# Designed miniproteins, single chains: the designs that were tried, part 5

Each design is a single chain, and the fold is of that chain. pLDDT is the mean over its residues in the fold that is shown.

## One batch from the design tools (miniprotein)

Design m141
Fold by ESMFold2-Fast:
Structure m141 (fold): chain A 60 residues (1-60)
Amino acid sequence: SLEELLAEIDRLSQTGNREAVFLAAELTLQILHGIMENKSDEELRRIAEEGLRRLREVLA
């Protein structure tokens, strides 16, 4: 779910890794703008999933 994806983004941002924190902030803004533009839950999930992929790559 979108809520579970957002919780994972928050968890990964708590690592203290500066690059990961910056990517999490960027992803949060992308999701915020998506909500403001009235994007569907499906589209918001896709944005979150792609952002999580990038975050996991930075932390690997």
Scores: mean pLDDT 80

Design m142
Fold by ESMFold2-Fast:
Structure m142 (fold): chain A 73 residues (1-73)
Amino acid sequence: MELKERILEALYPVAKATVGEEIADKAFERAREAPLDDIINAMVDAAKEGGASDYQVAVLEIAAAVILTIERK
């Protein structure tokens, strides 16, 4: 899963900085188990469950969408 791994590698530092290590780790565990097309939804759901604010979730979602768009080129 080359594309999925590249996206997760690029996004992890941003997620960790945005929602903290504990929430980021749980979000990434769920994303790894999700299909490529659902990784953003999986991360957002896990971050919300972990107590991330609407602002933190929005930043994570935007960052994930940007990285996914760039990596798909």
Scores: mean pLDDT 79

Design m143
Fold by ESMFold2-Fast:
Structure m143 (fold): chain A 75 residues (1-75)
Amino acid sequence: SVEEYVKEAKKILEEVKKWFEENRDKLTPAERKLYENQLKVLEDMVKILEKETNPDFAKELVEYIKSLAEYIKSK
């Protein structure tokens, strides 16, 4: 269901925010700015997902959110 995808996406966003705060002091000013911008993109994707009614598109959007989150945490 779309509601379940929204819940999953919000959990992923919380995990990425936690990772960023735990690693913030180890990042350069430029890296911090890049990650802050990437977090904003994730937040915006979650907001789009909250307005979605098509479960197939919601599923695709969650997969993009997962991919971006993994990319951020891989650095």
Scores: mean pLDDT 83

Design m144
Fold by ESMFold2-Fast:
Structure m144 (fold): chain A 63 residues (1-63)
Amino acid sequence: MSILEKIAEKTGLPLETVKKIYKEIKKYGLDLTEEQKKEIAERNGVSVETVDKVVKVLKELLK
């Protein structure tokens, strides 16, 4: 199973949204600042909480 599918399942987000957020997270790394989370959220039309959930799931999958 792809990491993107697992994120979509755990967050309830569409795969397209997950793909966009995942690419941004990969660019900055998993230790995102609040400002970086806000910028990613605004660029992708989602909430900061949504970005934070994607990061949290990514950290769980990479343990």
Scores: mean pLDDT 79

Design m145
Fold by ESMFold2-Fast:
Structure m145 (fold): chain A 96 residues (1-96)
Amino acid sequence: SSLLEETRRLARQMIEAARQGKYDETIRLAREMVRLVLEALRRGDSSLALEIADITIEALRKAIEIMRKQGASKEKILELEILEGIAGILRGVASL
């Protein structure tokens, strides 16, 4: 799936951006990953949406851990935590 390949690419780029201290880029990439979960759901592909959501949640958790260790602002970390929550809700919808 092209969406799954794009999700894996975005996950790698997001984690790398977080490691480099590029927090706005990390958040932008995270939003793109959540959009891909929604796109899979809109296409009626629940199995694909679950896979994309699982990759997105794992990548967000890794980025949040990196940003916390680097002393990123609570505001920037909260943006990713909100996106993790949204991805979790979308994963739940895909499981129905």
Scores: mean pLDDT 92

Design m146
Fold by ESMFold2-Fast:
Formats: structure tokens, sequence, C-alpha cells
Structure m146 (fold): chain A 79 residues (1-79)
């Protein structure tokens, strides 16, 4: 995982207070926390989780990174 990819994942974990003992557990906790926000649909949550999995696998595009950054800014509006 690149420094930027790891930074995005860490920022999601910190903003949502969601970290597990495994990547899969962390994804489950992130999904659960996102479901608590009124502006996040199940479809958007699923999209975010797929993007984070692509980051972890090293398959994320520049467009995926930009999309994740937009979701981070959306989450920050609730904090």
Amino acid sequence: MSEEQQRLLEEFKELLKAEGDSFAETMQKIAQKLSEFPDFTPEEIGRIIRLLKRLHDGDASDEDLEELQKYIEKIKKYL
C-alpha cells in the first residue's frame, strides 16, 4: 500500500473511531459507523467499502483516491 493509500485508510479509521484486529473487521466497523450518518445510503457505504478494499489490494486508481477523499470531506461535515 502506498503512503497516500495508507493515509486515506487511517483517516477513515480515525474519523469513524473504527479499527479492528483485521482489515475485514475494520471494514465491518467502518460500514456500521457510516450507517449511522443520515446522508450515507447503503449503496454509498458499499461503494466506500469496495474502494477501501481496492486500496488494501493495491488496485486503487487515482479516481478511486479522489472519490475516497470526497467521502472523507463529507464525513468531516458531521464532526
Scores: mean pLDDT 78

Design m147
Fold by ESMFold2-Fast:
Structure m147 (fold): chain A 68 residues (1-68)
Amino acid sequence: SPLLEEVKEKVKKAFELLDQGDVEGAQRLLIEVMDLMGAHPDIPPEEAEEINRLVFEFMERLEELQRK
């Protein structure tokens, strides 16, 4: 799916930005992912589940980095 591939690329870049300490850049990419999901509510459930899992993993890593 072109949408799933685009989301995977954005999530990959977001993780790379987190590794570089660019939290704001990473969050912008996550917002883009969420906007894409909102624009495509007809996405197959299997693909939506995979995207939700990737977003969850990203949010967990972001929270760990924001803990002092």
Scores: mean pLDDT 81

Design m148
Fold by ESMFold2-Fast:
Structure m148 (fold): chain A 77 residues (1-77)
Amino acid sequence: MDEELQKLLKEAAELFNKLLELVEKGAPKEEVEETFKRLQEVLDKIRDIKYPDMSEEERKKLDEAAEKVKEEILKHI
């Protein structure tokens, strides 16, 4: 479990850094959206490992919060 979690955390950090670089250089909205989607997928996997008992309602709230952050980032591109 720790090995898989560490790999996912590393992937999340790499994707987050890539997202920041894309935003800084004014990359196309599509590239930013794709990178954000990949980051969200990795974060969802980390969440499943750390909080497997998370309810569907709690997951939906976190997804809505992530979508709001994504919309805010995309407004600056």
Scores: mean pLDDT 75

Design m149
Fold by ESMFold2-Fast:
Structure m149 (fold): chain A 69 residues (1-69)
Amino acid sequence: SLEEAEEMWKEFNELMREKGLSPKEALEELGKKYGLSEEELKEKLIEYFRLTEPDPVARAVAEKEINEI
């Protein structure tokens, strides 16, 4: 859902920006909190951009960056 994807995206960024975690460490912390694998979390984060980002180029860049974590 959009609400779930948005909440996960916000928490992912807060872990990196406020706690200084790497993207990999942020995925691990979210995985512990939500009981999801890193792969499932990546899919949720990518879904956020598919639902909210109208620019297909920006969406493709975000998807690539998330998959490269």
Scores: mean pLDDT 81

Design m150
Fold by ESMFold2-Fast:
Structure m150 (fold): chain A 66 residues (1-66)
Amino acid sequence: DLDELVARARATGDPRVESAAFLAAASLRAPRIDEEVFNGAVATLRELGHDELADALEAARRRVEA
């Protein structure tokens, strides 16, 4: 659930984490997935040490495409 992932990012209290998760979720909700936006947001989350959240967003992408 993309809304749950964005809520988890918001709960960290870091606006950079929330913004990255929001951009990733927004790219997955678009009529066509923006690969650059999604991959950039996931990379930002990993750089900030949120690998579990990045992994969850990539898993959510696979579910949306299925």
Scores: mean pLDDT 81

Design m151
Fold by ESMFold2-Fast:
Structure m151 (fold): chain A 66 residues (1-66)
Amino acid sequence: MEEARELARRILQAAGVSPETADRVVELAMEGKSVEEIARELQKAGLSPEQARAVAETVRLVIESA
């Protein structure tokens, strides 16, 4: 599980998300929040709607596949 969290953080940081916001997004995914809710948080952090959705889907998949 920790490996999946680290991978998710790296994906978020590669998309331009700050480490602090990345930690929050990983926490939301760990709590089972929807792609829509995670994408909304990413949009607040400055990602475009398209980037936020793609990143949210990838993070959710990584966490669920662990």
Scores: mean pLDDT 81

Design m152
Fold by ESMFold2-Fast:
Structure m152 (fold): chain A 55 residues (1-55)
Amino acid sequence: MKYKVIGFEISEDGVVTFTLEDEDGNISKEVMKVPSITEEEVEELVKIIEEEIKE
């Protein structure tokens, strides 16, 4: 199953919410708690997730 990251948002307390779209166009949200993460680090993580999921 292939996913595309179509958005992310950083909340207080290091909670990051990713919005994912699957091959069938279904939208889901995944929440990750990453203490002390910066917006730049989240953007890099999004790229890694998209590459890993494509494999």
Scores: mean pLDDT 69

Design m153
Fold by ESMFold2-Fast:
Structure m153 (fold): chain A 68 residues (1-68)
Amino acid sequence: GDETKFALARDLEEAADEEGRIRSEEAVELLVKHGFPESVARELVESLVDEEGRVDTAELIAAATKAL
């Protein structure tokens, strides 16, 4: 398995709220922590962010996995 994918999924799930959502800036920081360039991390998060500035962790994990 991809070590980055599993570690990122864990960190995103731990940071998520009770609805499985994470703030956009925190999502970018976690993607960068796991080896994504900041520009790529911002593009992934911006494509998935809702009107409240949050991202669904399951959708973000799927998008990040496709980018790896």
Scores: mean pLDDT 79

Design m154
Fold by ESMFold2-Fast:
Structure m154 (fold): chain A 97 residues (1-97)
Amino acid sequence: EAEKLEEEVRQLIEEMKNTAAATVEGIRLAGATAVDSIEQQGFKQIDALLSRALAKARELKKIDKEKGEEMERDALQTANEGRAAIQAAADERIAAA
């Protein structure tokens, strides 16, 4: 049970990293007028994955509080870093246009 929840949270964290990387690449390849749309889509995808990861981390905290708290922090940090990378890419792309 605990191992399954931890694996599910780790999978969602990896999906958030992949989503951020793909969104950043999409922004860099896009025309300036498309940047806002790609950025917003990336944020929505990361937020959805984060919501799912936090729900599973909360269930993990009921079984293993320390591990659940660790996974919760990792998920939040990954989402924040992903959003920051997307914002930075969007800002850079607009400035370069």
Scores: mean pLDDT 87

Design m155
Fold by ESMFold2-Fast:
Formats: C-alpha cells, sequence, structure tokens
Structure m155 (fold): chain A 72 residues (1-72)
C-alpha cells in the first residue's frame, strides 16, 4: 500500500542517515588520534565524540518514530 511504501522509504532514509553519522563520527575519532598526543586529553575528546554520536543517533531514531506516526 501507499502507506507501507512511505514507511519503508522513511526507514531507508533513517538507515542512510545513521550510516552517514557513523562515517562522520569515525572521521572525528581519526582526527583526535592524529592531532592529540596527550592520552588524558585524547580520552576526554573521544568520550565527548561518542556521547555526541549517541545523542545524534537517538535524535534520528526519535525523528523516524515521529514521521512513522504521522504517516498513519
Amino acid sequence: SSMLEKQREEEKKWTLEQMLLLADTSDQLLAIRKNISDPEMQKKQIEKVIAEHKQQSQKLKDDLQTKLAQIK
């Protein structure tokens, strides 16, 4: 049905957004490894990036749930 097709399109978009977020996070972690030589500072920056990734990933999930609810 048209409704089911719209739901699948939103889920596909969400999957791509999650993959792109992971790629961006990976780039940030690589930059920390290359530019920060102090282990304590490196750990703090890594923890910050991981926390931001979790927050953004959750927002994408919440946004998907909102969109799926609006399709019905």
Scores: mean pLDDT 87

Design m156
Fold by ESMFold2-Fast:
Structure m156 (fold): chain A 84 residues (1-84)
Amino acid sequence: SLSAALAAAAERLAELAEAVEGKEFNEDAAEEAIRALAAVPGMPAAAVEAFEAARKALKAAKEGNEELAKEYEEKALELVREAL
């Protein structure tokens, strides 16, 4: 269901938040998971925006911009809360 998909998205974004905080993380797997969740039919706009913010956080982390990665990560979590 969409509710289950949103719950899974929130869990994945929380895992991403922990990874970006300096823990070892697999960026490619995170990008694939975010892309798959964003492709769920009926996903609300706020959740899609959250996934876009999560992708920007991953890009900033890859570029070594930890501060910008944190800002997008926090935005993604807020948008998921709005969608739920």
Scores: mean pLDDT 68

Design m157
Fold by ESMFold2-Fast:
Parts: C-alpha cells; sequence; structure tokens
Structure m157 (fold): chain A 96 residues (1-96)
C-alpha cells in the first residue's frame, strides 16, 4: 500500500471510530505517516503499540507472568536511552 492510501484509510476509520483509545492510535499513526518516511513511521508506531501493551499488562499485574513482555519492556527502555533502531526492531521481533 502507498502512504497516501494508508492515510485515506486512517481518516475513514477515524470518522467512524467511537473508542477514544483506538482514536488515539489512529491519530498517532496519521501524525507519524505525515511527518516521517513510511518505514520510520511504521517502526515508531509499532514501538508505541508495544509500549501501550506493556503498560496495560503492568497495570493488570500480568507483566511478571510474561517473560516475553518483560524482555520487550527492557528493549524499549534501551531504545529510549540509546535511540538505536536495532533495539526497537529487536523489541518488535520479540513481541511476535
Amino acid sequence: MTKEEILKEIEEELANEPNPQTREALELRKYLLENHEKEEAELKFEVWLLEKQVERLEKEGKLEESEKAQKVKELLEKYKETKKKEYAEKAIETAK
């Protein structure tokens, strides 16, 4: 899909989405695509989704039950500290 096609789909989804959490995700994805190259925007969006997933597991007390989620959190923290793309990519691969 082209960047323009993805942006159009996001705008159509936003027009019909009542859930504020889903709207936040769609608005961020739109912002990232408008301000970054497609590959960089997709990487940054995946990182944000993983951060939100880890936050939810932590709030539910389930983070300690998931070694995978703990490893993802560690890699995301390293990405924030170093700004190295490799840690972001590793976090995404670990989450799969």
Scores: mean pLDDT 80

Design m158
Fold by ESMFold2-Fast:
Structure m158 (fold): chain A 67 residues (1-67)
Amino acid sequence: SPVQEIVDRYTREIIELGTEYDAGRLTPEQLRERLIDLLRRTARELRALGRDDLADQYDGLADAIAA
């Protein structure tokens, strides 16, 4: 499923961000910015597939982190 491929890629990338942060390669601000970018990109890809309900969840999380 194209939706499942997007979600699986998101999961892999968020784990990678956590690993980079734990290794001291990202500051808290850099982690925050990269997480927001990842969430927005994931939402956009889901919306392009007509999955607005899923896209809204990822955008909502990005909005909460950005606030």
Scores: mean pLDDT 91

Design m159
Fold by ESMFold2-Fast:
Structure m159 (fold): chain A 64 residues (1-64)
Amino acid sequence: MDSIVQQWFDRQRRLIDQSPVSDLGGIMGDLGDQTPVLSSQNPLFLDATSDLSQYIIDRVRQSL
């Protein structure tokens, strides 16, 4: 039942892993903008977007 959320999460995580640090701020902003829409479709998107936002923050911190 959560395969769509899991597939979306895996794709976003791969995008974050492959993106340069300069693009991570844009990706984080996009996640924030999409969170209300995605969570209205499936509440598990709220947790997934939160986890991805933390993953981006951790990657940015690691690059500093």
Scores: mean pLDDT 77

Design m160
Fold by ESMFold2-Fast:
Structure m160 (fold): chain A 84 residues (1-84)
Amino acid sequence: MTKEDFLAAAEHLKALAEEIEKKAKELGIEEKVKPLVEELKELAEEIRRAAEEGDIERALELLKRAEKVALEAGKIIQEAAAAK
């Protein structure tokens, strides 16, 4: 991945965190996903900084962590949606 790839990924994660928060509010589980949404926003900012500094190895490690957090939040949203 290039620096531009990580900058794009950081913007995407920020948008994803906002989308998860909005969906959680619609499902009435806002408080349940709040810690994961906050972690995603923090990781997106850290990935952006690492990429801007040229620390591609750190950016990749942070991206892998963000991917796991996003997957966890998505699973919570999917389970809540499936329960009506």
Scores: mean pLDDT 83

Design m161
Fold by ESMFold2-Fast:
Structure m161 (fold): chain A 79 residues (1-79)
Amino acid sequence: MYAEVRVEAPDELTAAVVEIYFAVMKTLGEVEDIRRESPTTVVARFKPGSKKEVEELGKRAEEVARKAGAARVTVEIHD
């Protein structure tokens, strides 16, 4: 299973900061793909793993996005 995290930012600068944080997580092997769906919307697909690993990565991604100033964070867990 894996987590997909969608981040809605209040502005383009916040979206860019979120994308940079997720890019750091990607260099650590924790993120498979990062895309910008709009100037203020960032979507990341996280590394597949066990239920616990996926839930922990999703929670960390949400915390990172919220600290960056995200307006809304949605975490979806896929099988």
Scores: mean pLDDT 85

Design m162
Fold by ESMFold2-Fast:
Structure m162 (fold): chain A 74 residues (1-74)
Amino acid sequence: VEEGRQKAFEAGLNGDPEKVAEGMKEAGRQAGHPEIGELAGRSAKLAVEISGPMGGAFTGYLAAQEAERAAKAA
């Protein structure tokens, strides 16, 4: 989760929406819920495209934390 989250955050800062989506998918996979990571990746990609790198990085970070919580609660 941390590895994917860090990758998504850095990609977001660079304004690369595809890499943000990839990082979020990886974070979800590591948390045991790849479907949540895919959804989070699409949301973060859209946020980068609409609000710029900071929006994508922040959204990706929060989504990764939420995916980790969901995995631990399940």
Scores: mean pLDDT 65

Design m163
Fold by ESMFold2-Fast:
Structure m163 (fold): chain A 109 residues (1-109)
Amino acid sequence: ALPELEVTLPATNSPLSAEERAAAALAEGRRLAEEAERRGLPELARLFREIGELAAQLLLADTPEARRLANAALGEAHVALALGLTDPAAALARLREVVERLRAALAAL
């Protein structure tokens, strides 16, 4: 488990409050969902909203580990949107794995 590449959103690298980071995650999940809906991918849109909500809850814990996990999940969501344009089944499978990881992280808080 070595993601040598930390996909950091600018919001997670600034001196933002936990509430501001959570709001940014909700907004990002919603934007990804709206893009998926515009492209005829409503099941991806549902998972993007869920990921944004779970990532926001995790960011409110305001720990370095929670921020790392939430940021990684949002990065994977961006990759899955691009994948969904060519292979929606693979994108759905990846997003379901992201949701389960976020739920597990929240359960461990």
Scores: mean pLDDT 83

Design m164
Fold by ESMFold2-Fast:
Structure m164 (fold): chain A 75 residues (1-75)
Amino acid sequence: MEEINRKIVEIFRLLPTDPEKAVELARELAKEASVTDLNVAQIGAAVILATSTDPEEQKAAREILDILNEAIAKK
């Protein structure tokens, strides 16, 4: 539980500095996390996509959102 929350925080911490690593961690989260945890991560990704002015960060946030949406649909 706390470990999954830490992984979600790490994904969004990495987004502005290492977007490729953030996307990779999102793929790992998608395999391990519950639907509830994935919904929390979706909200985070959507907020970043709506508020970020960095094109690379927006691209990574959109890719993360797509990964999380697909994972939820499979559960």
Scores: mean pLDDT 79

Design m165
Fold by ESMFold2-Fast:
Structure m165 (fold): chain A 71 residues (1-71)
Amino acid sequence: SADRAVELARRAKQAAEAGNVDEMARYIAETLRELGVDGDLEQIERAVRLLGEKYGPLRIADAVEATAAGL
């Protein structure tokens, strides 16, 4: 659900602010699943970790939060 996606995205952002990229990636993968993205959760988590390492975890978490909020 959209409400569940927003809650999970918020938790991802909190993990990113704490510097916990692994926890951030798990919450982002669950957020994307709630938004209807199909795929293997572990593979999505790995892709999100790579994006967080390249672009910064807070940038990725903020983008996902905006998407979950319908922005």
Scores: mean pLDDT 85

Design m166
Fold by ESMFold2-Fast:
Structure m166 (fold): chain A 64 residues (1-64)
Amino acid sequence: SEEERLARVEHAAAGGRKEADLIKDPELRQQVLDGILDWLETQGVPRSRAQALLDGRLTPRPVP
């Protein structure tokens, strides 16, 4: 389903964010985060929601 697809997308982004948090170079870290943000938008996640997910203000959708 679309909901299941979006849940997997958001969980993949959350994993990517955790990996980005391990990057010591702040410029490279930001480039990775910007790439995840852009990818989330291409997958159908609105930019405002994608930003909130990357900021840790929202949790990823539950997988059904």
Scores: mean pLDDT 84

Design m167
Fold by ESMFold2-Fast:
Order: structure tokens, then C-alpha cells, then sequence
Structure m167 (fold): chain A 76 residues (1-76)
């Protein structure tokens, strides 16, 4: 579906969190597909990093505004 023409702050947060979770899934899959040593420890580090990033998204208006501008640029 086409993205909406304008995004609320709540929608921006949801999209940022979804993108972080999708990137986490891709990174975990990459590590598993390539049989990385200590993959379980690397996955835990990635999960911890994703949680910190989600917290920063929730707390930082500047990060949300920057992401909103990027999305609007991509769809405009």
C-alpha cells in the first residue's frame, strides 16, 4: 500500500520501531545463514542495541523529525 501523504508523530514512532525490528531480523538471519562464530552472543548484542535504539526513538523528538523528513523525501 502507498504510504500516507502526511505522518503524525505517533505514526513516525511506529514506522521507526518497525524498521528497527525488521533490520534486527535481517541482521540475525544474516548471522545464522553465514554460520558466524558465537552467533548467540552476537544476536544478544544486536537485540540489546535494538532496544537502546527504540528507547532513543521514543525519547528523542529530533530523531523522529529527522526520520519523518527522510520518509517524506522518499515518498515525495
Amino acid sequence: AAPPPELSDAEVKELMIKRIEEQLKKSIQYLKDHNYPNVEKLIKALENSAEVTKELVERSEDRREQYKKMILWEIG
Scores: mean pLDDT 75

Design m168
Fold by ESMFold2-Fast:
Structure m168 (fold): chain A 68 residues (1-68)
Amino acid sequence: MEELEREMMAIYHELLERNDEEAVARLQELGREARARLSKATTEEEKLQIVREALERAREIYRESLAR
């Protein structure tokens, strides 16, 4: 949880500094999806899997933005 929030916030700030509005929108949508999935998760294992998948996607968005 804390790791996901921290990394997503760091990526969000970097994307804002780059003025990459498309990447910011994608990251915000990812955050909404992850939050919805976490609210439905009943086990710690499910929560960890959701966090891991969200982190991987956030990192992909960040790397794609950096390549521009």
Scores: mean pLDDT 79

Design m169
Fold by ESMFold2-Fast:
Structure m169 (fold): chain A 61 residues (1-61)
Amino acid sequence: VLIRSPDLEKEYEIPEDVTLEEFLKALFGDDVRFSRLPKEVGETFQLVVGDEVYDVTLLKK
């Protein structure tokens, strides 16, 4: 996945045995909010962590 904010742009690989939701909660903590999980490559959704907003794009392996 590609995680982007005004201060950050970084790609992460999600392990096969970990869901996207579990991966995001592991990175940002259990208080993370997202409107809807992406299902397709190239789909972008917003992730809210406290007062910060990240754009998360699903990338192909």
Scores: mean pLDDT 71

Design m170
Fold by ESMFold2-Fast:
Structure m170 (fold): chain A 62 residues (1-62)
Amino acid sequence: GPRDRAAAEAGRRGQDAGVRATIESGSAEVGKEVGDRETAREAAAIGQSPEEARRAARLSPD
């Protein structure tokens, strides 16, 4: 539904930010921290938890 779609989009944006940070820094650890923070921020903006956003992104691939 629309809520699941918003959560999946939030999780995907977090993952994309993490991947980008990994490429730019050359560090998977930095990428994970940036991805986790961005996922939390995006999820909070739509009233959801980071865990729910990550779950929705896994269940709704592009």
Scores: mean pLDDT 80

Design m171
Fold by ESMFold2-Fast:
Formats: sequence, structure tokens, C-alpha cells
Structure m171 (fold): chain A 91 residues (1-91)
Amino acid sequence: EEEKLKELAIEKMREAAEAGDSPLVIAANAVRAIRGEEAKEVLEEAIELTSEEGQKYLERLKEVLDDKEKSEKEAEKAEEVGAKETQERAA
């Protein structure tokens, strides 16, 4: 499911770029619907297709997604495996 959403988002972003439109809206909507690694791959493609200002916006979105993913994983694993080092590095 997530891979299909990623592929669709990338195709739509490429179509927008081909038409001279910004892929930012497509990328933003895709990362809201897609979770995990696939969302980051959508952002990487959008960064490649957009202007430098859009690239900074998408990089910030990627950072927010990474923080959310790490927060969820460290909360789960810190109790089980002692991944407390990730909390120290997240400072």
C-alpha cells in the first residue's frame, strides 16, 4: 500500500514538474498519507524536482518525518532493548 502511494506520488510530481508546476503540494500530501521510509523517498524525489526554496521546505518535512519515526521507534525499543543512546543523539 505505502509503496503504491509512493509510486503514484512520484509519478504525479514528475508530471507536475514536466508541466512547469511545483511538486510541493503533491509531496506534502503524499508524506501525510505515506508512513516510514517510503515517505522519505517521496521527499527525496520532490527535492530533486523542485526549486531551491521548495527543496528547503521538503528537507524540513523530511526532518519532521524522521523525528516522528525515531520518536516512535525509540519509545518502543528504549524499554525493550535499551536504545537510550538514540535519545542522547537526538538532543
Scores: mean pLDDT 65

Design m172
Fold by ESMFold2-Fast:
Structure m172 (fold): chain A 83 residues (1-83)
Amino acid sequence: SSELEEAIKYIQKALEAVNKGDRKSAAKYLQKALELLKDRPEYQDLKDKLQEALKVVKDEKATLEELQAAFNKIADVLKKILA
């Protein structure tokens, strides 16, 4: 769907922001991805992983390794959806 394609673009922007140390922008992009998918129950697992990544991004104590792990979980779910 077009909503999924747009959500993937925001997820990619969020990962780029995290890699640049910009957690504030990463949080905004993850929130936009969640908003695009809010009324799509078929993407519930993806929404759960996006919500978890958002919590990690907002946690000042979260390490880069924890952020990377959260985004890897998002990537794994996307691979299943796109297969």
Scores: mean pLDDT 88

Design m173
Fold by ESMFold2-Fast:
Structure m173 (fold): chain A 75 residues (1-75)
Amino acid sequence: MSEEEAEKIREEIRRLADEFDEAYKKGDKEEMKKVIEKVRELLEKISSMDPNDVTVGVLEVDAAVVISVGERKLE
């Protein structure tokens, strides 16, 4: 994966994290759940990339962290 491609995926993860924070500020648990599902879909797409690429592995962790933090905030 190129650094340009990786940066675009990082920007998408950041946008989804921002959407989650906005839903959290509103107390909208349904919207928070929808954003977490969008991050899960993105993680599935990242995981379909070359599994031996360390950059892909880092992006998988970044997306998984957003999901884990989001799920904890829903509990």
Scores: mean pLDDT 82

Design m174
Fold by ESMFold2-Fast:
Structure m174 (fold): chain A 86 residues (1-86)
Amino acid sequence: MDPKAELLEEIRRIAERIAPELADASVEALAADLDLLVKSPLSEESKRRIAEEFERVLRAYVAGDREAFRAASLELYEALLAAGKD
């Protein structure tokens, strides 16, 4: 399977566990970001980091923790930018 597709499947599983109502929107948004920002194959390190920061974003969102949500969202964005460098 394509590394991006593997990551999107993991993202869906994370979202279904934490906030099932956001699963489709989360996968669609991350798929769009990956297509725009990541042109090379994802490394295992990049997949792990993106998945970890995405889980933090969802947990902070569900908890209503605005500060944690902002921090995790920035880390997710940085992880996507880092994955885009080849």
Scores: mean pLDDT 82

Design m175
Fold by ESMFold2-Fast:
Structure m175 (fold): chain A 77 residues (1-77)
Amino acid sequence: MEPVKLGPGAELVAKENPETLEKSIKATEEAMKELGLSPREAALRITKAVFLKMAREIAGDDTPLSPEMQKLVEIWE
């Protein structure tokens, strides 16, 4: 219910990839609904979970994400 506030990073993403911004907003709203997070917490946790998953895949680290982070990655995907 609180408005989503975009930081400088979101503005940069919007300039390069408008589809990514729309997807981020929708994923944030879904995470707020499913996990009861604030808009800021939802956006931050989605970003961290997706980044951590990608970083681990690049590094060849198959350590599983926490259940909460895995759910956030599923919402993003």
Scores: mean pLDDT 68

Design m176
Fold by ESMFold2-Fast:
Structure m176 (fold): chain A 119 residues (1-119)
Amino acid sequence: AAEEARRAGEEGAEGALAAGALGASLAAGAGATAGGMAAAAGAHEGEAAGRAGREAAEGAGRAAELAAKGSAEDGARGAREAGEAAARAAEAAGTEAGGRAAALAARGLADGARGAAAA
């Protein structure tokens, strides 16, 4: 779960660089949405999962803000930071559900960035 979140962050960073600043901004917005969904899912499964989901959602939101205000490089950095934040949240929660919620948020950012790059 934590390792999956880190991989998703790296994939998001690569996608953001390929898509450019506009693509990165759109991908970061998709990641923020996925983070929110993960937070909601985590809350449903208990307190530790809820905390992990919230931290992942906050990370995705920060990545979206960086991408919107910066270049493709800034978006890529934000994606890596979001992946690391999600991984850290999953580890701190110490639960499979918490780890899954965090990984979903980071994966959303990565998938959004890849979609933008393909467009």
Scores: mean pLDDT 57

Design m177
Fold by ESMFold2-Fast:
Order: structure tokens, then C-alpha cells, then sequence
Structure m177 (fold): chain A 100 residues (1-100)
């Protein structure tokens, strides 16, 4: 096993867990805008630590920014949709890294 690959997969897995917890908090009406901003910062740091390419980072950032804006507007359904898109992008990247 390549230790660098294991470490990258671990960082991506932590990002997925953080996004999933945030999504469930939004569904329950328990997430604040500040909570989602902190999750976004943490997720982007995990992706950078995993060596995610700039295009992947930009796509995830756009969905996290859109989720934050939707939550600010009280649109929980739109916020959840964007969090799901971010989870999907990160999950596909985790599969790619694990398969390499």
C-alpha cells in the first residue's frame, strides 16, 4: 500500500464526512450560516491536503458558496442540493485516487 495514497484518501473521506454531517444538520434545521462557512473552509483544506486539482477545488468551492447563499435565503432544499453535488464531486475524486 502507498502511504501517500492512503493519506490522500483519508483527507477526502474526512471531507465527505464533514459534508454529510452538515447536510443532515441543514435537513434538521440545526445548521447556521456560520456553521456551513466553517465546514466549507475545513472541506477545502482537506481537498488541498489530498492534492485535489484546481478544477476540482473550484467546482467544490462554487457548490459550497451556493449552499451557503441558499441557507442565507432560507432555501434549505437548494442548500441540500448543492451539498449533495459537493459530496458527489469529492466521492468521485476519492474513487479516482483509490483506483490509481
Amino acid sequence: ADPARIDRVAHLTLAIISLTVAKNAVKRGKATVEDLRRVAESVLRQLEAAGADPETLEKVRKHLDAAIKALEEGNYEEAIKHLDEAIDIVSRKADEVAAA
Scores: mean pLDDT 89

